# Ledger of designs, part 70: designed miniproteins, single chains, continued (4)

Each design is a single chain, and the fold is of that chain. pLDDT is the mean over its residues in the fold that is shown.

## One batch from the design tools (miniprotein)

Design m14566
Fold by ESMFold2-Fast:
Structure m14566 (fold): chain A 60 residues (1-60)
Amino acid sequence: NARLQAAYWLGKAIQAYEDGDKETALKYLEKAMEYASQADPEFAANIRALAEKLKAEIEK
């Protein structure tokens, strides 16, 4: 299930970011967006918006 995989990797990315591992967080965000693109367009857009917000925080 692409939706479950996207949510799983987004959660892992958030955890890595909170642990201070910026590079791992970015890798997990890439995975989350890859799976989100395999789901329906509305779900994909929502996951991309959340991922881009987290990426902006990581890159500060």
Scores: mean pLDDT 80

Design m14567
Fold by ESMFold2-Fast:
Structure m14567 (fold): chain A 108 residues (1-108)
Amino acid sequence: EEKKKELEENIKKAGEYVSRAGGHAGRAQDLVDRAQTDEELEAARKHIAEAQSDVDKAKSYMEKARKLGEEVPEFKEKVDENYKKLEDDIAGINATIAAAQARLDALR
């Protein structure tokens, strides 16, 4: 039961970092797509770095939740469902980061 609370906290933290990563990735894409100044390009680079950092943190919490789900059979199905959803969300965020980075690399 203490493991259930730890599991729920890790799932929550993973979701929070995925949300933050998505926000940073989206902001980077917006800045790059409409960039007219070196300041906006620099801001986009910082948002890409923050999005990548948040993805790494989300993956760390997801892995902790997955391992706890294996130890608590009653919650494994719910953990697996949340893990898959977060993996799909991270894949979308990584695609947005890649697109923003490609745009940055194409700009002079």
Scores: mean pLDDT 84

Design m14568
Fold by ESMFold2-Fast:
Structure m14568 (fold): chain A 55 residues (1-55)
Amino acid sequence: SAAELQEEVIAKAEEIIKKSTDPEIIKKAQRAIEQARKLTDPVTLRAGLAELDKL
């Protein structure tokens, strides 16, 4: 569950980085990848996914 959420956050953030030319959006996506790699809390990971969906 947590590992699956971590993969979803990383994949979503990587797609945003590939599609975006805005440095601020890219930086937010990179931050999400770093958070996903060190966090195992499902609530925090789901919040990260929701934040990425707003970008």
Scores: mean pLDDT 79

Design m14569
Fold by ESMFold2-Fast:
Structure m14569 (fold): chain A 91 residues (1-91)
Amino acid sequence: MKEEEARKLLEEAERLFEEAGEIASEKGGSEEGLRETTELLERAKELAKKALELAKEIGDEETIKKSEELLARIERVMVPLERAKAALAAA
């Protein structure tokens, strides 16, 4: 069941990542939308990290790869959001 646990954590992280994208589309550019999107991405990142660590412990190469890819996608989205938050704070 440990492989299923790692995959469930990854699935939940993917769901939160998708939800963050939806919020960004609906409220993109607002301070509230930036806050909600950042919170969802931070949660997705934590779950993806947990999935990666568990996958490494059990040697699930497929889940390791998918977790690393998700973490890279989250980081790519978070960099523009950090810049947008800094711009709003400076305004």
Scores: mean pLDDT 80

Design m14570
Fold by ESMFold2-Fast:
Structure m14570 (fold): chain A 79 residues (1-79)
Amino acid sequence: MDEAERAYLRIEEKLAMAAMYVSLARRFNDKESAEKAKKLIEEARRLLEENREILPEEKVRELEEEIERLEKEVEELLE
């Protein structure tokens, strides 16, 4: 794998974990899971910004759309 592929997979792994915690928070009304998801999303956003220059534009757009979707879901859960 090249560096861009590794960066993409690391970001996707963080977002997959965040989605899992969003699912747990929603199903069990668990604010702690929502807070864990928020931290994972923040880590994913940081990794995206650090690796933006090496990632293809299509992948950056895809990751930003996924981050924005998860951020909205977490915001609704933490209200």
Scores: mean pLDDT 86

Design m14571
Fold by ESMFold2-Fast:
Structure m14571 (fold): chain A 95 residues (1-95)
Amino acid sequence: SEADELTDLGLRAILEKDYEKAIEYFKKALELDPDNYRAWANLGLAYLKLGKYEEAIEYFEKALALDPNNEFARENLAKAYEKMGDFEKAKEVLE
């Protein structure tokens, strides 16, 4: 689907460390398929890499709401809390 193609382009942009371009692709993918937990998780990663920790947390929480066993989203949510200095929340996320 077009949503899957946009998600793949976003993932490629992440590998190239073009986080702004990744955000553009993932947002377009999510307009077409808002239940795409992989796009939400990687949107969170892109914001995390840009130092936008509050937005990263929001997007990882959306990914986990759709896929509660998503280890990637859970681990990166914990990293976002650590970057904000909230070590207690980081530990709670990993339990």
Scores: mean pLDDT 91

Design m14572
Fold by ESMFold2-Fast:
Structure m14572 (fold): chain A 72 residues (1-72)
Amino acid sequence: MLSAEKIVRLAAEALKTETDVEVQRRILKSAVDYALKQGLSKEEVIRILEEALPHLTPDQQAVAREVIEELK
């Protein structure tokens, strides 16, 4: 079974195969909501997303940054 942390990381990786920005935003938000429901803190989710940023394209980084700002 995947940990909540792994689900957030996999959602960030899934952005690499998706070209639609709205679908990318939906994937990330769904994974974040799931992780928070599983007991992950906002701070832990932010850390996972920030660690993923260097591996994303600029457009994908913009989506991830929007989600990070919504969590703050």
Scores: mean pLDDT 76

Design m14573
Fold by ESMFold2-Fast:
Structure m14573 (fold): chain A 82 residues (1-82)
Amino acid sequence: MSREELEAEVEVALHVMEAAIYKKIGENSKDPKVKAEYYRLAAEHYRRAAEIAEQAGFSPETVERLRKLAEEYEKKAKEIEK
């Protein structure tokens, strides 16, 4: 792997990890406003991971999976806000 590819892998992994943490905080929150905010943070990190993965030439399957995760948590946040 090139240095740029390795750096992209680490950056994607960090964003996925942050998204997972925010997702868990959102799931455990009982306040709808807090829940929606953390689901949006999770979605933003998944979206950022997908952008970096696409720019770095990751597999289309990996990029699509990350995009779908971003869409899922964005949708969950919007449904809570109604």
Scores: mean pLDDT 86

Design m14574
Fold by ESMFold2-Fast:
Order: structure tokens, then sequence, then C-alpha cells
Structure m14574 (fold): chain A 80 residues (1-80)
């Protein structure tokens, strides 16, 4: 069913977000980033994640494309 598919997609998205969020937090701690900067980076990452999840649920992108875009955003935020 469409409901079961959406639940499966959301579970996979949650897994990816958990993995990437943990990686971001580790990198920020290693760099000694301030709490204010950490919050701003996390907020920007989550905004991108919500945008991509919306597109994924609409069938506009694949799960693999979502992961690649999130990894790209994480790298961008960690390098700036």
Amino acid sequence: SMEARREEIRREVERILRELTEEIEKELEEKGVSQEEKLEIQEKFMLKARELERKLLAGEISMEEMREELEKKAKELLEE
C-alpha cells in the first residue's frame, strides 16, 4: 500500500539522518565549533533534509539521490 511505502521511506530517511547527524556532531566537536555555530549548522542541515524528504515522498528524487544531496550539504556546511 501507499501508506506502507511512505512508512518504509520515512524509516530509511530516519536511518540516514541519524547516521549523518552523528557524523556532523563528531566533526563539529573535533573542530571545537561554538554551540551557536553548531546549532546554525544543524538547522541548515535539517532544512535541507526536510526539503529532500518532501521531494522523495513526491517521487521527484530517489533515496540514493537524497543521500548524495544530504552528504553534499553536510560537507558544504562542515567546510564553511
Scores: mean pLDDT 82

Design m14575
Fold by ESMFold2-Fast:
Structure m14575 (fold): chain A 71 residues (1-71)
Amino acid sequence: VEEHIAELARLVREKAGTPAAIAVSKHAVDALDAGDLEKGRAGITEVLKQANAEDLAPEAIALLERAFADR
């Protein structure tokens, strides 16, 4: 779980910057705590769209889905 969230943060940081990485990580952790994958997908997609990095959404969502599967 934590390893997939770390990968997600690293991916977003390298392509969209540190503020976007922090926001995406928070959405991922909040979604995992709530057990709400759909909320996590929506939050991550919106952050990436605002960062002009929406093309990262499929890979970011795949990492979130792996974190959910690993719980």
Scores: mean pLDDT 81

Design m14576
Fold by ESMFold2-Fast:
Structure m14576 (fold): chain A 62 residues (1-62)
Amino acid sequence: PVGIYKALKDFAAATPETLGFKKGDLLEVLDVDPRDPDIVRARSLVTGRTGWVSVSLLERVG
């Protein structure tokens, strides 16, 4: 589901399409991958970058 999430751990982006972040960073989830519900498109509220991330690495805070 879309909304504001917090990163549960550090993650280094492996490709330009994936989103890297640090534990505790806030992320806005914009959409879900219709082919895989564990994958969401998010924007980092720290860096402003967007990319794909596993929802299992995030905790909803809003």
Scores: mean pLDDT 79

Design m14577
Fold by ESMFold2-Fast:
Structure m14577 (fold): chain A 68 residues (1-68)
Amino acid sequence: ATATLTIHEDGTATVTAATTATITFEDGSTVTVAPGDKIDVTDKSIKSITVGGNTFTGLELLNLITFE
C-alpha cells in the first residue's frame, strides 16, 4: 500500500493513502492519514511519509507526487 501527494493547479497540496499513513513535517509535528481522508499540506513542509511499514523521505517523496 502507498500514499499519494497531489499538487493542485492552485498551489494547494493534499495527501491520501490506501492504508493508514503518518506524515512527519520539518518542524517535527505529525499527522495521521486514514483511508478515505484527504489531509491538506499546502502550508506545510513534509519531511517524510510512512505507510505500510515503508518510510519515504527526501527525493523518495517525488515517487508519491501527482499533478492535477
Scores: mean pLDDT 79

Design m14578
Fold by ESMFold2-Fast:
Structure m14578 (fold): chain A 72 residues (1-72)
Amino acid sequence: GKKEAEELIEKGLEAMYKQRYEDAVKYFEKALELDPNNQNPMLYYMLSRAYEQLGKEEKAKEYLAKAVELAE
């Protein structure tokens, strides 16, 4: 549920801090599976940054576009 999704986002943020970008993507994407209506632009921005660090430019652009949409 939403609480479990929030715990996964916290784990993803810790992974970002430790520069473990593949782990960060895994946690953030699981959070979206549990809360697909998540409107937090920060989550999508962090996914974009993680994918950029992994060299996955298309995925990074997709998540950045979603973050910008939600920030408006």
Scores: mean pLDDT 86

Design m14579
Fold by ESMFold2-Fast:
Structure m14579 (fold): chain A 144 residues (1-144)
Amino acid sequence: GEKEEIKKRYAEEYKEVLHLPDTHPQRIAVKNKYYRELLLVFDDKEREAFKLNNEGVELKNQGRLDEAEKKYREAIEIDPNFAEAHNNLGVLLKEQGRLDEAEKEYREAIEIDPNFAEAHNNLGVLLKEQGRLDEAVEEYKKAL
C-alpha cells in the first residue's frame, strides 16, 4: 500500500546519505521527509505510537534515558510493527552498553522492515564493535 511505497522510497533515499554522520543536515532532512509522508497515511493508533516515539527521541536528546526508554516501549506496545521505534530503542540500549538487548531490537526492526537501511547499518556497527566482522559485512551490504 501507500505506507510500503513511502518506506521503499525512504530506504532508497536514505542509502544515499548513510555515509554521512547521523547529525548531518542532509541525513536529517531525509528522515524528516519520511516522517512527514508517513503521518499522512497513519491511523489513530499509528499516530499515537509515532508521537510517543518522537517524545522518546526528545527525552534521549535531553539525556533522560530511562524516560526515553519508557516512551519507545510504550510506542512499541501500541504498534509492535513500528520498525523505527525498535531501531531507536536499539540505539538507546547500545549507548547504555546493553548490547544484547540492542541487537535484539535492531533485529526486530529488520524483521518488520527488511529494507530498513538505518537498522542494518546500526546492527553492522554493533557487530563490528563486538569483533563479529563477517556478520557486520553482511548487514552493511543490506544497508547499501
Scores: mean pLDDT 85

Design m14580
Fold by ESMFold2-Fast:
Structure m14580 (fold): chain A 97 residues (1-97)
Amino acid sequence: MIEDDPFIKEMEKASEYLKNGDYEKAAEELRKAMDIAGGIVPLAAFALVNAYKKAGKIDEARKVLEEYKAQVEANPRLPEEAKASLLRIIDKMIEEL
């Protein structure tokens, strides 16, 4: 998007931490990215869940998925078919925790 986008910068930092196995710092940068975006961003949310799982923070990973599930259910702009598909994916991710 924009080269100086704060969201992109935090996502890049998270990617570097994930590459280096620093999952706790990766999770912190992913949380910052979502705060900058003003809510759950699917790409950041899935990366955050993976980072929390790798860090052994299973309850935090579940919380992210539950927050995303609530956002999907409350989204009036999401087509019913897309909503059903996303909820199915989220439920499977929670089951795999």
Scores: mean pLDDT 79

Design m14581
Fold by ESMFold2-Fast:
Structure m14581 (fold): chain A 80 residues (1-80)
Amino acid sequence: SGEELLKEYEELARKTGDARLVDRLERELLHDPDPARRYAAAVALGIIGHVSAAGALEEALGDPDPRVREAAREALERIK
């Protein structure tokens, strides 16, 4: 389920938070066909809080899914 997927991404973000994970989450946020995965990626990037993710999160503000747009907005506020 989307809730289980989100939980997995949140746990990975809290435990790892490395540059490789950030790169993976940025690709998923911008290119994954599943909006649930894009949403989870945006939330995880917000938890990690690396400023390097700002560009990908700004692009995600234009995502077709409103939940993904809101998650990207919230993540950007955390990394300012």
Scores: mean pLDDT 86

Design m14582
Fold by ESMFold2-Fast:
Structure m14582 (fold): chain A 68 residues (1-68)
Amino acid sequence: HMLTPEELEELKQLIAEYDAHRDDPAARAEVASRIKELLSRILGPEVAQLPPDEALGLARQLYELHSP
């Protein structure tokens, strides 16, 4: 469950994109889908079934735990 520097950077950018598209539900749904795809690659297929808000919470937690 260790993140590579590339995965950390991708995660950081996806979180920032989600936050930037506050007024665009379609863009937010697309970014949330990408976050779930990244988390599924790292943590396994069970993560793909999480609601978007829980996936975002997991993404932020992983960034905090693995980012210096």
Scores: mean pLDDT 77

Design m14584
Fold by ESMFold2-Fast:
Formats: structure tokens, sequence, C-alpha cells
Structure m14584 (fold): chain A 85 residues (1-85)
């Protein structure tokens, strides 16, 4: 129950971040949502990859790579992290 509810919450936050990343003026909000997703599930590889994408969009390339590497360490098949690393 609670684990399933948290997993759905993470999916909703990740979807919202994806929308905000289409608008450069919304990057700070995208970062906050991605950080919330990681607070909900720190081992969710997709949430880590999304935070990496936010940092990449902010111009923080080295920090973005660190989050992609963390995502791939948890899930080597994560499609988002593989695209962006």
Amino acid sequence: MSEEELRRGVADVVAAVGVLLQRKGELEEAKELAERAIEIDPKNAHSLAVLGQVYKALGEDELAKEYYKKALEIDPENELAKELL
C-alpha cells in the first residue's frame, strides 16, 4: 500500500518535471520537483536521472553526469540516464 502510493507519487512528480523542462523559465521549479521525487524514493533511478536532466538544462554538466551515474548504478537499463550520459 504505502510503497505503491509513494511509487505513484514519484511517477506524477517525474511527469510534472518533464513538462517544466520544456520551458527554460521553469527550471527552478523543475529542480524542486525532481528533488521531492528523490525525497520520496531515494533509490528510484528514474528520479535521479530526471534530476540530472534538470542540472544539464541549468548548465551544470558535471553535476548532471554524477546523477546519471547514480541512476545507472541503481538501474543500468534506465533509458533516460543512458540517453543523457
Scores: mean pLDDT 71

Design m14585
Fold by ESMFold2-Fast:
Structure m14585 (fold): chain A 92 residues (1-92)
Amino acid sequence: EKEEGELALALGIIAVVTGDYETAKRWAEKAIELLGEDNPVALLVLAEAYLGMGRFDEAQKYAEKALALTDPSNEKLRKKIEEVLEKAKQGL
């Protein structure tokens, strides 16, 4: 279960990097299903997928949820989520 969720998350990240946002969305959704809806990295990948697809409202929604669930000490992850939020807001 956890290993499958981690693989889904890794495949989602690769899909975002390669610009395959539909595939990224599917893998992020699978990762959320397997790892839980409170996983901030899976939510970030989903937000990045929606942003790439031009779905700015959904990108903002999931990025805000990811930020709320991220440990305040995880500065690197928070910065990535904030960058997605800024881009989503600019697209709106």
Scores: mean pLDDT 86

Design m14586
Fold by ESMFold2-Fast:
Structure m14586 (fold): chain A 79 residues (1-79)
Amino acid sequence: MVEEAERAAEVAREAGLEEAAEKLRRAAEYARKAEEALAAGDLEAAKKYAEEALKAIAEAAEILAKQPEEVRERVAALA
């Protein structure tokens, strides 16, 4: 969800994970565009934006996986 991705980006930023926060912010932007395309009936555009959002989330998750456990737990609390 857009709101959840934006909240995750905020927590990542507060934890000092600027790169992860930027990727999560991009994921929220693409998720919003996917929802708008879906509402407009543009399934092809919705799929492309959803794929971009998932890619950004995966990149952020990879960064988080390399962090100390306490940082990962703080971010996960809002997931």
Scores: mean pLDDT 74

Design m14587
Fold by ESMFold2-Fast:
Structure m14587 (fold): chain A 87 residues (1-87)
Amino acid sequence: DGIKELLERILRKLAERYGLEIGRDLTLREVEVAYLLSMGLSQREIGLALGISPATVSRTVRRVMEALGLRSEEELRELVLEVLSEL
């Protein structure tokens, strides 16, 4: 599955760059949410795609931002797009 391999590569790059433990400090699901956000999906569209509530998407985005030391969703989108350019 090409998308799963891509998400795992993003997860490893972020974990290495920020000194995070995969599965504890940053999860594949959190990277999947961040990736979909970087592709221009709304939190509602991400919730529908992943079978989770918009509130869960919002909380997941916040947790990812905190783990990576980011202050905005725009910074998160920019970081994911940067990582994608390095793959």
Scores: mean pLDDT 88

Design m14589
Fold by ESMFold2-Fast:
Structure m14589 (fold): chain A 59 residues (1-59)
Amino acid sequence: SSFLERAEEARRLSSEETLEVNREIAEELREIGDQLDAALAARRAGDLEAAEAALPASK
């Protein structure tokens, strides 16, 4: 083993704790993505009111 292997393992352990927070953020971003898809579909149809209603909330 080498310094790089030990550094990688230390990063992996630190990442496991950080991944918990990142998972929560990813879930929120996923919801925003779904809302954006709906807004784009409404805009493609030329329905501005529907597009505005489908806009994602910033969080």
Scores: mean pLDDT 67

Design m14590
Fold by ESMFold2-Fast:
Structure m14590 (fold): chain A 112 residues (1-112)
Amino acid sequence: AAVGTLSGPSVVKEGETLTLTGRLSQPAPSDATVFWARAAPGGVGVGLAYNNGQPAEGAPDRFTASISGTEATLTIENVRAEDTGAYRLVVADSDGTVLGESQPLLVTVEPA
């Protein structure tokens, strides 16, 4: 698999910083896009941030994504209730074909 298991807390308190990490089986191709996606239960997937440091359209500026070698990181500052959901790390080629994705990691935001 191109994308390994995600690591991070399953529960975070509102107002804290959430950090999720994922490992690729090998470095992504230079023409591939690595990005984080969140899906609400029963909802469509939404891109949150790209590992080139650019946030996805509509994502808040408190979302930051980075990649170093095979390690991809998503950091969400000032976590809010709407950040609850199933998070995935996705690798797509230059044509948008999905090359690999992680199993979802469910994160629940609890009131402070």
Scores: mean pLDDT 75

Design m14592
Fold by ESMFold2-Fast:
Structure m14592 (fold): chain A 91 residues (1-91)
Amino acid sequence: MKEELEKAKEYIEKAKKAAAEGNTEEALKYLKKAFELIAPLLLKYDPDVTRAIGLILRIIGALLDIEWGIGTVEDAIKEAEEALRVVEEHL
């Protein structure tokens, strides 16, 4: 459990580093890996299922916006970090 949370944090930090280097493709890959870990943790640990679903949809939307060239990796990182905070508060 804590290992999955630690891996999600590691992927977000790698996404931040890639974004700082101007590597949007690498940042997006790490954000997708973080999302794969965060989504099941939100559904398992957030007692507010509606909030958990909302946070998942916000991350998906941010990732799609990047792929369509209308969003930023910084916004997607922000959404992923907010979702991780919710998971941590309910562990």
Scores: mean pLDDT 83

Design m14593
Fold by ESMFold2-Fast:
Structure m14593 (fold): chain A 72 residues (1-72)
Amino acid sequence: DPEEYIEAAVEAARKLGLEHLIPQLVEAVKTAIENGDEEAKKLLEESVEAYKRGDYLAAIRLTMKAAEVAKK
């Protein structure tokens, strides 16, 4: 569900006071879903799990990495 990935990344950014990254994180999730392969999808799933355990920085990093993989 694309909304779950977006919500996890956005809330992680809010928890860390990084709201200025929200537009970039939303675009990263969209890129990973639209252009990504199974590796990008796995990274998005890992970002949600990181958010669920309270590792907000890992959630943001994994979201950005998913977009990087999708752009290649």
Scores: mean pLDDT 85

Design m14595
Fold by ESMFold2-Fast:
Structure m14595 (fold): chain A 69 residues (1-69)
Amino acid sequence: MEEAYAPFSEEQKKVVRLTAEALRRIGDAIERTLAENPDEKDIKELAKKMEPELKEINKEMLEEIKKAE
């Protein structure tokens, strides 16, 4: 049953939602990096180009979690 265990607190639910938003932003960053770098065949080099944006997404997620509680 879906309620077999105690449900998460509202704060925990907010963190889960913020994580889902972060995943969407990560997906957007990947799509954008691929579109901007059509000649780049090396996944490792593409990953390095995404690192700054992923780092920013991480910081934004942490700040949103802080504001949520």
Scores: mean pLDDT 72

Design m14596
Fold by ESMFold2-Fast:
Structure m14596 (fold): chain A 66 residues (1-66)
Amino acid sequence: MTLVIESTAPVEKLVGLALWLMGTEGHKVTLNKDGTLVVESTLPEEEVRKLAEELSKDPDLKVTIL
């Protein structure tokens, strides 16, 4: 599954999130110049959905599941 994360917060927030996700197994992370983060996950669908729900609790983040 792929997650697309958009942020209205400063770039440091996305950098911190990217580093955290890169430190976990099963995630391929790409940070785009326009402030979007693309996360390709090999985790089970249920775990990816839970991650998306947790990230969506942050008002600065918009999370889309592909």
Scores: mean pLDDT 78

Design m14597
Fold by ESMFold2-Fast:
Structure m14597 (fold): chain A 81 residues (1-81)
Amino acid sequence: APSPLEQFSERLVETYERNKDASPEELKKAALEEIRRFAEEYPELRENFETLIAFLESQSPEVVRAFLEAEARLLRREREA
């Protein structure tokens, strides 16, 4: 089974792909909501996710989009044969 961190990366990338044509503000909101949901599912990682949420909330929507785009590119490379 995939680790919680692998599941987290995949769910963030899926959130980016679902909101690819959305505004940066809508994408940031969707990403923060997904991270909050993940923190509820994995309470043992809650402190790490609360730190990440605080960091991303402090960033501009454009920076959050760029971060999610980078995560999507990295996940695609990991899936290359």
Scores: mean pLDDT 79

Design m14598
Fold by ESMFold2-Fast:
Structure m14598 (fold): chain A 97 residues (1-97)
Amino acid sequence: GEKLYKESVLDPSKAKEALAAYEEELAKDPKDAEAWANLGDVYLNFLKDPEKAVEYYRKALELDPKNKLAWAGLILGLIELERFEEADEVRRRAKEL
């Protein structure tokens, strides 16, 4: 229900506007780990592209390995992709930081 709720409430143009805003932020500061994590969240929750979300969360963690949003998002994205073994490995790694 939650995924369908978010899709029904947010039209595709609003998701595209959020995407463009984070892409502009990253064009100015490509080392902004929070912006990469937020971009991942847009792909995971609004654009329903967990593969792209996982890529962006991993980029955020390369820049800031303490970014809690990126760790949580990466785990959720991997679960959405049914990559459960990788999700468990990421969860173990997150606990060590």
Scores: mean pLDDT 78

Design m14599
Fold by ESMFold2-Fast:
Structure m14599 (fold): chain A 64 residues (1-64)
Amino acid sequence: MLSDEQLERMAERAEKYLGLPKLSLEELRDLSLGIGNPNAEILREIGEKLREIGDEIQEELEKR
């Protein structure tokens, strides 16, 4: 389970690196859970890209 702080960092990086609009924590959480959206496949792809951003953040932390 991702913390709100981790979700917020992912949202900031998604806006900066992927050119996505700034997502709220609620929107980002809904994407991770796949709740009730007719475009679930597109949202899954976005969720996968957000996970890749999370891995990048972790790699940056490990370089310290």
Scores: mean pLDDT 59

Design m14600
Fold by ESMFold2-Fast:
Structure m14600 (fold): chain A 95 residues (1-95)
Amino acid sequence: LSPEVLEHEVEAALHLMQAALDKRIAERYLKEGDVEKAIEAYENALKHYQEARKHLERLIELTPEGSPLHRNARKQLEFVDKEIEEIKKKLEELK
């Protein structure tokens, strides 16, 4: 695997981790009734999932079909797309 593949793998992982954290922060604020801070945290989570999505798409392009990394990137992309739609729906409900 090339250094470019490693870079996109690391960037995808970092953005996924930050998105998951921001989503948990948003859910905590929502539970405590702080809708404004919940919206801000959901918007931050959305931005990080969108960045992770770009890196996952690049990983899929750079890796052979049938490799473990290619299969994992495709599964993570499906997960990310679902998370993006769920957060967008939640933001629409809160605004």
Scores: mean pLDDT 90

